# Designed miniproteins, single chains, continued (4): the designs that were tried, part 78

Each design is a single chain, and the fold is of that chain. pLDDT is the mean over its residues in the fold that is shown.

## One batch from the design tools (miniprotein)

Design m14689
Fold by ESMFold2-Fast:
Structure m14689 (fold): chain A 99 residues (1-99)
Amino acid sequence: LRDRLGQLIMQSRGLWGQLMGYLGQAKDYKRALELGKRLAELLTEAARLAIELGDEDTKEAMINQLRDLKRVAESFLPPELAKEMVEVIDKALEEIEKL
């Protein structure tokens, strides 16, 4: 479980870099949306594992990254794609808060 959590955190760092590249440099918003959805899934799984481990600091860090991802989506994606990304993140945050 701890090794899996560490792996997810490392993968999320790589995905943040790729997401910023698609948003800032490539302007490929469709790929940015798919990458953002994948990042949200990894952050959600990492938060669930942190909860199972009693790791409150890591849980809070993952929740804050989901909130950051929501702000990025609202700031840089076209409105229709931003709405899709925000809905995915809001659902993830609701599920985490119920745990």
Scores: mean pLDDT 84

Design m14690
Fold by ESMFold2-Fast:
Structure m14690 (fold): chain A 99 residues (1-99)
Amino acid sequence: MNAEIAKEYMEKALEEAKKAGEPQSSLETGELVLEGMKYRAENKVDKEELREKLEAALAEAEAAKAAGDEAKAAELLRKALFYDAALQSEEVGKKLLEE
């Protein structure tokens, strides 16, 4: 499946980043992206449901930031990144297969 290919590519990229001594914050972001890709590869998830969850997380993050809750906004943005990675994994895997 395309999502599986995206997951494998991201796993290799993270391993190389760790060997290159990339900052912990960059590695944590990469691991969150990998987790989203794994979720899509291992579960039957509706693409529209993922899109709705992404849009909801982004809207809630904007509302939290407007209310001055920076910690909640950051948490919601991490949740949005997870859903975005899950959504994009099919397209990334498809593109890798088309080479």
Scores: mean pLDDT 78

Design m14691
Fold by ESMFold2-Fast:
Order: structure tokens, then sequence, then C-alpha cells
Structure m14691 (fold): chain A 102 residues (1-102)
């Protein structure tokens, strides 16, 4: 199954941007996958940033980058990376937690 590699967590100062990079690998040859990142405010569930979906052919690896702008002190954001097999509809996810400090 696809493998997603991204940082488990990061701590960033308020008033800065956070950049999260995910690498997708172990894609099966002959298949097509859709990959994307979504960032949410953990308390509200509001989507604060997302990437456009990227279509990846099996046998390749891809790197996806998401930037969350104008981070607010005391907030926690969760970035979820999703890779979906377009033939089966099966998805693999991985998460990163972003803690914003004053």
Amino acid sequence: KPTITLPASMTVPAGTDATVTATVSNLEEGKTYRAYLVAKDVETGEVVARTKPVYIKGGESVTLTLTIKNLEAGKTYQVTATVKDLETGESVTATSTINVVE
C-alpha cells in the first residue's frame, strides 16, 4: 500500500507561516493515485489550507508541500495527507500536528 512520510509534529512561532512537506512512495506500478494535503484548526474543525489534488502514476514518488499562513498564538493545526487509489477507492492517511507558540 502507499506510504506517506511527513513530520509527526512541529512547533512554530505565532505570526509566521508553517510549511509541511509530505513524500508519497510505494505506489503500485500500473495504478493511478490522487494525493492531497488538508490543514484544519483542531478546536474548530475549520479547513485553513489545502493543496489541489495531484494525480500520480504508480512507480513514481511525489512530494507535496502545504503552507499555512498567519499562524495564531495558542492554536493547534492538524495536517492530513491523503493518498487514494482511484481503482479501488482505498485511502491511506498520515497526520502532522502543528503547535503555535507565542
Scores: mean pLDDT 83

Design m14692
Fold by ESMFold2-Fast:
Structure m14692 (fold): chain A 81 residues (1-81)
Amino acid sequence: MSVVQRVQQAVDRLRAAQAATGADTMSLAQVRAILRTTGLSQSVVDDVMAVVRTRMYPGSDRVSFTDAVAALRAYVRQQQQ
């Protein structure tokens, strides 16, 4: 399975988590945990998390589900060029 396919699975899992919890935000640790469930390597998870960190709320370790999904999709777009 490709890195792009695994990141897309992480997007689907983030959307499922939002639907199940009704929460608007999640911690960076929770985003990382979801990425790891797809079998992505540590180096790829770290690269994706760097993009997610650019979208976190100032002074916190939290990100909105919308911004987390946007960050994952931005990473996929970068890999498909």
Scores: mean pLDDT 79

Design m14693
Fold by ESMFold2-Fast:
Structure m14693 (fold): chain A 98 residues (1-98)
Amino acid sequence: MEEAKEHLKEAAEHLAEAIRALEAGDLEAAIEHAEEAIEHLKKAKEAAKEDPLIVEALEKAIEHAKKGIEAARAGDVNAALGHFLEARLYVQGALNAA
């Protein structure tokens, strides 16, 4: 579980940076940080593959991070923020369970 926790912490930090970039109006930086978060979430999911509740939470986090990227690409800052905040909520849930 330490490997999964390490990737979850990295994903949480990248989601926080994506939110900060959105607040600064830097949509490109927000997308790059969200994509980095997704890669760490995929690694966390593989490391936690024997835990179906953590896997489900990470799949939801990845789904919301992807929706946030699509919203940011469309210039919808409010929708992107909402999705990144939901992704962060699922990551926090997985961290608390791991």
Scores: mean pLDDT 88

Design m14694
Fold by ESMFold2-Fast:
Parts: structure tokens; sequence; C-alpha cells
Structure m14694 (fold): chain A 64 residues (1-64)
């Protein structure tokens, strides 16, 4: 989906490893609930030390 493609690009540009990005997107694609998607995305991005501005952008896409 366009959502997952946008999230992939943002995370890769932020320096998140390709394998981690692929795993995250695979998990998110199986989740129908936006709150759960947001929580999972936030958790992974925080663990990988993704900058807050990038985290906010990804969460904004999920909530669109």
Amino acid sequence: SSELEQIRKILLEAGVPQDVVDHVLSVLSSISDKETKQAVALGVMTHEKVPQSVQDEVLGIINS
C-alpha cells in the first residue's frame, strides 16, 4: 500500500537497517487497528533510536 511505501522510504532515509524496516512493515501490514499499528511503529522506532521528527512523520502517515 502507499502507506507502507511511504513508511519504508522515511525509515530507510533515517538510517534504519533494511531488514528491520522489512520486518516492521510486514508486522504493520497484518494489523488492522490504527492504535496497534501506531504503538508497534513507535516501539520499534524508539528502540532503533529514530529521531523524534521522523517518528512523528511515520505516526502521522499511520493516522491518515
Scores: mean pLDDT 80

Design m14695
Fold by ESMFold2-Fast:
Structure m14695 (fold): chain A 73 residues (1-73)
Amino acid sequence: MEFPVYDENLNKLGTYTPGKDIASFKPTSEKAQGKLYEIILKDGSTFYVPASISVEDLIALMRDVDAVGVSGV
């Protein structure tokens, strides 16, 4: 399954296909006030997904990051 990805203004950039390429996933608190999640890929690409994303999709993205051994803070 592919996920739509956006810039920080919610303009659609394309789609992301899960392949364990996510290096970092975190909520953005400043500009989006929790309305966007920042996704950084291993190749250095940065994408955003809206906070209206489904819980199922959010969990799938978090699992992809968790496999990389995030610091857990």
Scores: mean pLDDT 63

Design m14696
Fold by ESMFold2-Fast:
Structure m14696 (fold): chain A 91 residues (1-91)
Amino acid sequence: MTINEVKELLEAVKSHLSEVDYQNLINSLNDMSTAIENSDLDALETAINQFEKEFNKVKDKLESVLPEKKVQDIQKFVNDMKTFVKNVKST
């Protein structure tokens, strides 16, 4: 799953999230995109951790409005991004 695909899923369920929670999720995804464009691994790690925190806060609500597989795909996206940063930093 890509950052844009996660944004599209969140936009589809935007009406079920508070404006603050939605904006925090989108801001962290935008920060990830900016960090990738700038090749800034520390900024990317910070943005991933912020997204994970905001995602976990709203996860129960997302599970009520999205198919379980889509929520699992977002969790896999977070885990894959964390693994990528860890592997690059260890090299």
Scores: mean pLDDT 87

Design m14697
Fold by ESMFold2-Fast:
Structure m14697 (fold): chain A 57 residues (1-57)
Amino acid sequence: AKRKVFVVQELPDEPLEKIRERAEAAARTILENADEAEFSGGLGELVEAKIKELEAA
């Protein structure tokens, strides 16, 4: 299918999915400490950035 949960699931639950869990946990703790409202628009961006960093590491 063309639009069958294709874009929304960019990271398969194989290797990167585990890295994503670590990235989201780290990003969430940072955002929660700094007041999530301040990063309401950047929350997703921060999580994705952390995923890329952890994936590269």
Scores: mean pLDDT 57

Design m14698
Fold by ESMFold2-Fast:
Structure m14698 (fold): chain A 57 residues (1-57)
Amino acid sequence: GMEEAEKLVKEGFLDIDKIGELLGVERSRIVQALKANAEKIKSPEDIIELLREVAAE
């Protein structure tokens, strides 16, 4: 779930397909969210927050 996705991001692994499996969301949704918010992403924590938002939809 989300805890496992957070761990991967914090460890420096941005495996979009694996994160999609862990969150139960499509790869394309994650990719689009990352692209739309690229300018806001400064740290792993920013990616984690974005993934929480995508997973909550």
Scores: mean pLDDT 79

Design m14699
Fold by ESMFold2-Fast:
Order: sequence, then C-alpha cells, then structure tokens
Structure m14699 (fold): chain A 59 residues (1-59)
Amino acid sequence: MLKISDEQRELLKKTLKSILNVSDEVIDEALARYEERVKKGEIVSLTELVQEAQRLAKK
C-alpha cells in the first residue's frame, strides 16, 4: 500500500502548524485526505494541502 512515511507526515504537520493556527484535529484530517490523494497517485501541492486545512477549519 502506497503511503507517505511517518517522518514526512510529521514534517507536513509542522509546516501546516507554522502557516495555520488551527487545531491538531484539523491538521490530522487534512493530512489523512492528502495521504488518500497520494495513494491514488495524485501530486498534491502544499498550497492545496493548506487550502484543504483552511476549509476544514471553517467549521
């Protein structure tokens, strides 16, 4: 099963937290969606990941 490494996930989480003041729950959900896209063979930019996290944070 193709997925990102735990180290890569932690780096992305740290990057998102530095850009966005959102909860860990929102970041974890955004990363889960990012992993699903990567699993499908999609190339997802950091900008798309940030936009998804912002959308999820809008409650």
Scores: mean pLDDT 74

Design m14700
Fold by ESMFold2-Fast:
Structure m14700 (fold): chain A 60 residues (1-60)
Amino acid sequence: PDAPRVLDELHLASDRKLREIAERLHGMPVEELRAVIDRVLEGWRRDGVVVRRVVVDPPD
């Protein structure tokens, strides 16, 4: 549907978690993963996706 999509809460991995994921996948440095996430989020906002809350996982 053409209606804007609403995300009540978006969970983002910390840089530490992204580094662990990148290492496990052996395909992408953490800085590129972060850049891809940022581009996707910006695209969603331009396409009318509304994010009400953003939660970043702690680097534990």
Scores: mean pLDDT 60

Design m14701
Fold by ESMFold2-Fast:
Structure m14701 (fold): chain A 78 residues (1-78)
Amino acid sequence: AEERRKKAVEAAVKIAQEEYPGDLRVISAAVRAATKAYELILEGKVDEAKEVARQTLRDAGLSDEAIDRIVEEVLKIA
């Protein structure tokens, strides 16, 4: 559902804002990671969704702790 996509994106952005306040690059990466993960989950590709989200966030320079928090919340919502 579209509402769950929005919730997943909002959760990822909230964590990104808490960990990296005002970093538009990190916030943009959180939006992309949550959106891509949600699409893959809808296709039944949960393991791929987790890996794509982690890689997107890692490439944007997030810490492993922040990446794990975002991925966990997105998976719980989706």
Scores: mean pLDDT 83

Design m14702
Fold by ESMFold2-Fast:
Structure m14702 (fold): chain A 86 residues (1-86)
Amino acid sequence: HMEELAKKVLELIDEAEKVADTLPDEIQRGVLTIALAVARVYAEKDPKGAAEFLARILERFASVADPETAQKLRELAEKAREIAKE
């Protein structure tokens, strides 16, 4: 089941990268992009750990984002939490 979890994590990272690209603040965009790259490196070796890390990072960025972006980030964080529980 590890390969299926890794695929789900990588798909969430792809979705999160699209949201990151829409962030108006260059520093916030850069920091989130680096965090997503770290998650991607660990996704195949530790998909649950990568998913847990993703959930934490996405929720943290949602707390400082505009309402529309925050909603998208929180939805992705929830999906990441569900993967981490599998």
Scores: mean pLDDT 83

Design m14703
Fold by ESMFold2-Fast:
Structure m14703 (fold): chain A 75 residues (1-75)
Amino acid sequence: SIIEAWKKAIEYVKEGKLDEARKILEKNTDLSPEEIDEVLEFLKLYAEDREKAIEWLKKNKRFSYLKMLELIEKE
């Protein structure tokens, strides 16, 4: 599922495995290469500072990414 792909991408980013995170997003989502680059940058921020990552999503109006993160955190 898309939720499982995002969870696995977050796990890889926390481990510093950015190439593996990119591959899982490419295989399991319809995100463009540019959108994947953006997602990886915010997931890096999320792994380091959750509060700043949430603020970045709101400031940049990335509400679809925010909703995905909320769904992941509810499980």
Scores: mean pLDDT 82

Design m14704
Fold by ESMFold2-Fast:
Structure m14704 (fold): chain A 60 residues (1-60)
Amino acid sequence: AAAELEAVYRQGLAKIPEHLQALKDAGILSNEEELEEFKKRSEKVIRNGAEDVVAQRAAA
């Protein structure tokens, strides 16, 4: 159901700010453009992963 996809996606998105802060603290990502691109890429990966997880649950 769409609600399951939204729940998994939201859970993944909620972790992005924490990961971004850790990368900034480590000095890996300090450029605002790099942070924005990483965020967009991560959101796409999380969405694709959420769709796969929901499809796998529906198949079980």
Scores: mean pLDDT 72

Design m14705
Fold by ESMFold2-Fast:
Structure m14705 (fold): chain A 61 residues (1-61)
Amino acid sequence: SSAVEEALRRVEEYVREHPDASIRELTEKLLEILRELGITDPAEQLRIFAHAVEVAEAAKA
């Protein structure tokens, strides 16, 4: 969905601007993004969380 695509974009932007963000800070930002975009489907939420972890790991490598 367009909302999921927007969530992935915002996650990538956040990690780019905050490459040293803690897991707590990243999680809080993810929850904010999910609420703002109205993403309530657990499968979509898990996909976005998985993507965020991958992007954050790549940024630290």
Scores: mean pLDDT 83

Design m14706
Fold by ESMFold2-Fast:
Structure m14706 (fold): chain A 120 residues (1-120)
Amino acid sequence: AEGKSFADSKAAADALAAAYEARGLKTATGYAEGDKTATSSPAGAVDKAGVTFVVAWTAEDVVVAQAMFGNVKGGSEENIELAREAYEKLLAALREAGAAPALIETVEAFGKEEIEAVKK
């Protein structure tokens, strides 16, 4: 809600991930930015539409937090594709971090619900 630019949204997700890692949790992030400027950006600002996902989990593969940050608005196909791209990057980061398959399936279910919410 707070990030009105892509940079602010990514910074919020990065700060959340760092806070959870400081508590001994594992984290993964996925982000995507589009070619479109956010509608709230002033003329001449270099702000792009963007979506960032973050997940935090325990050593026992229990998800304790997940969040989506974005400056995209409305259910346009382009905004939905941007959210989907960020989510796919999150899943790739989870696989690279060695997350258990069951944890990845849990995150997949939640990501599908978040993308569906963007359509509405």
Scores: mean pLDDT 67

Design m14707
Fold by ESMFold2-Fast:
Structure m14707 (fold): chain A 85 residues (1-85)
Amino acid sequence: SEVERRVAELRKKGDEIAKEYEKKHPGLGKIARVGTAALVAEELKRAGYSEEGDKLLQDTVKEAGLKSIEAARNAAKQVKKKIEE
């Protein structure tokens, strides 16, 4: 589906960014992966999969040990800017 293609492209670009970030400083790849998951969650919500998107975002925050959903969304903004470069 169109949604699957968009999600796959985001994950591909996010993986490339995570590799670049990790190469510059150990641990930065984790931030890029969190941001990518948050962008995927937003794409799912726009496509009508709001429950799946919300669950992905919550699971990502919990697994990454983040203090809030806002921290994951801030990581998403960082990854989005890098994708748009």
Scores: mean pLDDT 80

Design m14708
Fold by ESMFold2-Fast:
Structure m14708 (fold): chain A 67 residues (1-67)
Amino acid sequence: EVSKSSVDKIIEDIEKLIELYKQGKISKEEVLKAYEVFEGNFNKIKNPPEELKKAYEKLKEFVNSLP
């Protein structure tokens, strides 16, 4: 359903978001807003590829670990 290049971009965006927060460049609120967008988009994808599922789970675990 989603093109391979689009999937790769989403995964990269997720990794960049996590890295930016760890570097103190973005706020917790910005991470939470981005997470809501990614969650909404992920839920619209039928049969998401394994690599996208792993990236999404990594983001979910990261968000759940925020103080």
Scores: mean pLDDT 79

Design m14709
Fold by ESMFold2-Fast:
Structure m14709 (fold): chain A 58 residues (1-58)
Amino acid sequence: DVILRVASHDTGKPLSTVRRALAALRRGEISAAEAGRILGISPQSVRNLAAALDADGQ
């Protein structure tokens, strides 16, 4: 997934960490604020990434 690879590069986190955090957010296991802490980005950036993945049809 291009979006996940870009997010991994931009956040400096491994692709597996980005994928896991976004998957947990989408399942409602964590909040956007918690995912943002894990990835080192704002909660709004996390929401934007989740929306982009939904639009891309991941």
Scores: mean pLDDT 75

Design m14710
Fold by ESMFold2-Fast:
Structure m14710 (fold): chain A 74 residues (1-74)
Amino acid sequence: MYEVVVRLRGPPEAVDEAIALAKELGFEVRRTGPDEVVFSGRMTKEQAERFIAAVRELAARHPGLEYEVEVKEL
């Protein structure tokens, strides 16, 4: 099992879209500022890879969106 933490910073519109995505995937969502949010969840390696790919796709659609991903083996 892996713990995945994703931190996103960007325009409020992009942050809101990211929050919707994270909730759909069952992640815990913690908004840390108007333009910053943190997602956390426990998943398999394959699920982590798919989630990271989804975040990458979101960032490609919103040029002002920055992301940081941390993956820890549990």
Scores: mean pLDDT 78

Design m14711
Fold by ESMFold2-Fast:
Structure m14711 (fold): chain A 79 residues (1-79)
Amino acid sequence: DLDAALERLEEAAGRVKDPAVRQAASGFAAAVRAGDEVALARMTELLDKALAQSKDSPEVLAELREARAAALEAARRAR
């Protein structure tokens, strides 16, 4: 379920202290909801970069990575 996957992503992003990661995750979710493939590609790259540069705990970042993967999978099944 795409909506459930996006809620999980937003909850995971809310646990992250790095504002760049939270902003990129929010943009990713908005792009998925809009069905904007160009924005989705851009937000995916920004989120990957922000995650790589984040100083948050590995466990928090791992949950966000898993949540994003689940959201991408759900989006492919829905689109």
Scores: mean pLDDT 81

Design m14712
Fold by ESMFold2-Fast:
Structure m14712 (fold): chain A 85 residues (1-85)
Amino acid sequence: SMKIEEIIKLLEEAVEILEKEERVPQSVVDDLRETVEYIKKLEDEEEAIRYAKQVLGQLEQLHKEKLPGNEELAEALKKLKEALE
């Protein structure tokens, strides 16, 4: 599905933004990358969207608590949220 491919691309973009942030632990980036790779292997689109929504929630919380000034992350999360609607 083109929709799930776009969602995966946006998730990968958000993780790349976090990888550039010195304040984000490498273990958090690694865990997010592993979750995105797991989503890519799911055959059920509804299940993939459910996991992607959970990751979005985690990313929004991380942005709010640790990275409120990261506008690049804010834009990526906005696009991801719109793609998941």
Scores: mean pLDDT 84

Design m14713
Fold by ESMFold2-Fast:
Structure m14713 (fold): chain A 65 residues (1-65)
Amino acid sequence: MAEVEEARALGEQAGRNLAKAGVTDPELRESALKVIEITLKDKGYSDEAVEAAVEAFRAAYDAAT
C-alpha cells in the first residue's frame, strides 16, 4: 500500500502545482499527466500506483481550478 499512497501524494501535489501555475489548457494538463506517468514507470512504480497518481492529479487540479 505504501507505493500507491506515495504515488497518490505525488500526483496530488503535481496537480495542485499545475493549477497554481495557472495552466488551464486541457492539452497542457494531459501533457503533464503523461510526464508523471512516464516518470513513475521509470522509477519502477506499479500500474496501480501510476493510476492512483493520475486520479489524484486530476482531482487536485480540478479542485484548485
Scores: mean pLDDT 80

Design m14714
Fold by ESMFold2-Fast:
Structure m14714 (fold): chain A 80 residues (1-80)
Amino acid sequence: SMEEQVEHMMRVARDVFEAFKKEKDILVQKLLLMSMVATRVVLESARKKAQAAGDQELAAKLDQYVKEIDEMIKEAEKLL
């Protein structure tokens, strides 16, 4: 389901962020940051689609996940 794919995507994004914080190579850090940015684009597109479809519960969950990944990206950018 879309919900299961979104949950899996968020678990991967959180793992990528944890890897980013432990990484010592700046090039690898930049690649991990780009992975988080790509995930944000997909989640935002899914959020807009859920909202347009009237799926308020899924849209609200996706809105929270977009905010979570936005904060991870901001924190990562401050460390570069």
Scores: mean pLDDT 89

Design m14715
Fold by ESMFold2-Fast:
Structure m14715 (fold): chain A 55 residues (1-55)
Amino acid sequence: PSEGTPFSEEELRELVKKYGRAPDLSEVIEELGGGRNIRYATNTQKGFEEVYKEL
């Protein structure tokens, strides 16, 4: 389940594959498009870390 991130699990998996690792916070902010979505960056990064651990 998404914990305050706008990304679905599929989108998180796609971005992990794109980077070949869990993205850095700055890379997450770029993928979120900046602006108001920056507030979700930390939760989104945690989502990436969980997906990466499962891969």
Scores: mean pLDDT 74

Design m14716
Fold by ESMFold2-Fast:
Structure m14716 (fold): chain A 58 residues (1-58)
Amino acid sequence: MDPLVEKATKYLLSRFSAEELAKLTLEEARELLDTVLPEPVPDSALRQALEIAKKAQA
């Protein structure tokens, strides 16, 4: 797994419940990750991290 995708996925899983992840938009996830990760996350990596996080809690 790409290191950025792994870091983003772990952050999302630590911060949000399954219900919160289901409601979380890509733009909201981007804003949050931009404040906690030192490098900007590409859209493709962010989408992948959201999908992995949602599946992990489904």
Scores: mean pLDDT 76

Design m14717
Fold by ESMFold2-Fast:
Structure m14717 (fold): chain A 87 residues (1-87)
Amino acid sequence: MMDEKQRQIEELKKEFLDKSSQLLDEVKRMLEAGEPLEVIERRVSERVTELYRIIEEIDKLDPSPRLELLEQLTELLRQIGDLLDQS
């Protein structure tokens, strides 16, 4: 059995969702711990870059989930922005 493309897509989508959830939780924990905003901003920037790369990798295999993933990333960024604005 091959279907390596489908396996890669599912694995990348799982990674995207896992990393998105981890980032939101991490930002919240960092804010609660009193981490400097500069440190939080750096972490967010690194993770957002990783998420964009995952979306690009998925798009190369199958463009169909791209818009959905971009909308999920946009929503994640809005939630992070709200958390940062509260601080």
Scores: mean pLDDT 83

Design m14718
Fold by ESMFold2-Fast:
Structure m14718 (fold): chain A 71 residues (1-71)
Amino acid sequence: MSVDEWIEEVRKKYEPKLLAAKSLEELDKIYDEMVKELNEWMKKNKASYIEMARAMAELEDMYIKAKQKIQ
């Protein structure tokens, strides 16, 4: 699986959860789960530093957009 394919699968799974979150505490818990899945994917696929950076940027973007709706 490419990093782009993995990012799309994570977006489908977590974006609805992030948008449904009502507090920063809920967002942080969802974000922690997303980061955990990224770490597991990186180990399984021997991901490069560039692939990790791309995935992290997308996870952070999703988190920030959800956070802005609460604040």
Scores: mean pLDDT 82

Design m14719
Fold by ESMFold2-Fast:
Structure m14719 (fold): chain A 82 residues (1-82)
Amino acid sequence: MKKLIEELKKLIEEYKRLVENFQKAIDDSNRKLTENFKKYAKEIIEKDFDGFKERLERLLSPEQAEKVIENIKKAAEEYKKD
């Protein structure tokens, strides 16, 4: 239980950091940071999607994990279109 709570806290901190970095990139018109985020999302989906999904489902509710996965898939799709 303690390890799972610590992993969840780290995941929440990482997620907050990503959201803040993404918003800052939009606010600062930093297109390079936005593109790097999209590229990172694509790499997660293509190289370690199953591992990433399993980890999310272990730490989050199924609904929350699905939303995170969908957001990452959308970011990866945007990178493919650009």
Scores: mean pLDDT 70

Design m14720
Fold by ESMFold2-Fast:
Structure m14720 (fold): chain A 57 residues (1-57)
Amino acid sequence: MEKLLQGTIEAALRDNFAGLLASTSLSDEEKQLAIDIVQEAVARRRAEEERRRALEA
């Protein structure tokens, strides 16, 4: 159930981020780099949540 909410939050973040990128004068390469950074941040957050679950298990 938590995964469903997390997926929705990730989608909302992508929509907001896409809108922000559309309003900037970034090149396609810079936009791709920004997307990569966001994906890495999401992966980090997932790792932190896995650690938290391990403490509760």
Scores: mean pLDDT 68

Design m14721
Fold by ESMFold2-Fast:
Structure m14721 (fold): chain A 83 residues (1-83)
Amino acid sequence: DALKKAKEYEEEAKKAEKEGNVKEAINNYSLAGTYYRGAGDYDGAVEAFNRAAELAEKAGLDLTAEAMRRAADAVRREAAAGR
């Protein structure tokens, strides 16, 4: 179940954030975004990718932040196109 996996990765990401594990949080938000996107939960996907981008930018991981923002933009385009 893609929604169940998305929620599981989101909870792992929140836990990693609280523990200061920035890289683990970024990876888990990115996975959550991918599974939300696969499930058609575009709002959840955009939120997850945007959080991954914020954390990556704060950590100085500019290429990762850019990739996450591009992923969020792709999800927004899918939602607008009705796909």
Scores: mean pLDDT 88

Design m14722
Fold by ESMFold2-Fast:
Structure m14722 (fold): chain A 93 residues (1-93)
Amino acid sequence: MTPEEINERMLEVFREIESLLTPEQAEKVRELFDKAVEAITNGDIEKAKKYMEEIVELLREAAAQSTDPEKQERLNRVIEELKEVFEELIKLA
């Protein structure tokens, strides 16, 4: 996957996250994602993985708190897509 394709997938995943979360939750995910990308850029893959795990935990908590099955399914899909994008980012580092 090219860096451009990874960027496009990140933007799509992030739009989905913003649509499924409260503004405060979405902002927290964005902050953690920015920190993960900075860590990858600096070669600190272990720190990047920690931030990504924190994002996944926030998304899982949001899914668990939701009473809407469609929202739960979409959040679980976003978690899987985010993990795939993260693995591709690590390969480019």
Scores: mean pLDDT 79

Design m14723
Fold by ESMFold2-Fast:
Structure m14723 (fold): chain A 61 residues (1-61)
Amino acid sequence: HMEEVEKLIKEYFENNDESKILELARKLAPVVEEARKDPDSPVYKKLGELINKYKEEIEKK
């Protein structure tokens, strides 16, 4: 579900603990792999938009 994915992405970018970042990346890995199976799907597009949104917010601060 996209809400859970969005929460994980947000926590990944907001967390400054190396061990927690690694754990969050492991949790996101299967979601990213599933999205790669259908790169034209709305899920894959939405995942990319969410990652880009949070990355831009972090980089602007």
Scores: mean pLDDT 67

Design m14724
Fold by ESMFold2-Fast:
Structure m14724 (fold): chain A 71 residues (1-71)
Amino acid sequence: MTEEQKAAFDAFVAEYGPRIAERVRELIAKGEMTREEALQRVTKAMSKAMELLQKGDLEGAREALDKILDE
């Protein structure tokens, strides 16, 4: 991963981290998902975003993280 890709990833984590935490908390509180399901979704989305960033696909990485906010 280049320094630019790492900086982009760090920026995405800083932007999406709080949003994902709030969304996950809301879904768990409403009974729409369990804590275990929430952890699996976050882990999968982060792994996908990292893979896309390593390929230079910044738009794909953003879309992968945005999916967790829409569920």
Scores: mean pLDDT 73

Design m14725
Fold by ESMFold2-Fast:
Formats: C-alpha cells, structure tokens, sequence
Structure m14725 (fold): chain A 89 residues (1-89)
C-alpha cells in the first residue's frame, strides 16, 4: 500500500489537501481530506491523476466519514496520486 499527499476537489469545486491510499491491487483508493467532502455520495464518479500524468476514473463505493471516501477504480493504477476530483468526468 502507498499513501501520498494529494489535492482533493469536492463536487462543489472546493479544493483541499488530503491523503490517498491505493490498495495493493491498484483498484481501490481511500481518500482522506483535511476538510469535509461536501456533496460526496455513494455512486458518485471520481477522477484520479498520478504524478506521471496517468488518469483513472472510478466510483465512490463508501463514505466512511465527512472527510473520507472509498473509490473503486475501473482500471488498476500504479504510482503516486497527486489529485482526486469527485463528481467530475
């Protein structure tokens, strides 16, 4: 598992700092934001960008707390996550 510092963007467009933990299979991302993820719901789309410029899309499968969400990715990713956006294509 790798945990990286990332910019997290809520559905309302608010940006905050947070951390992203990628599962060993690269198919799940656990996002913890420094501020509440206002408007994030189970079933929302999410986009991820890595430090090498790779992008991935997924879906929010669980909202663990106001600041924390679990994303299931369509395709496994490798590398360090630098940005996550919720409710954006």
Amino acid sequence: MKITEATVTSPNGVRTKGTVEISEDGKEARVTADQPLEGVRVGDGAGIKTSDGTTATGEVVEVLSPNEALIRLKNPIKGEVVAVGFGRL
Scores: mean pLDDT 80

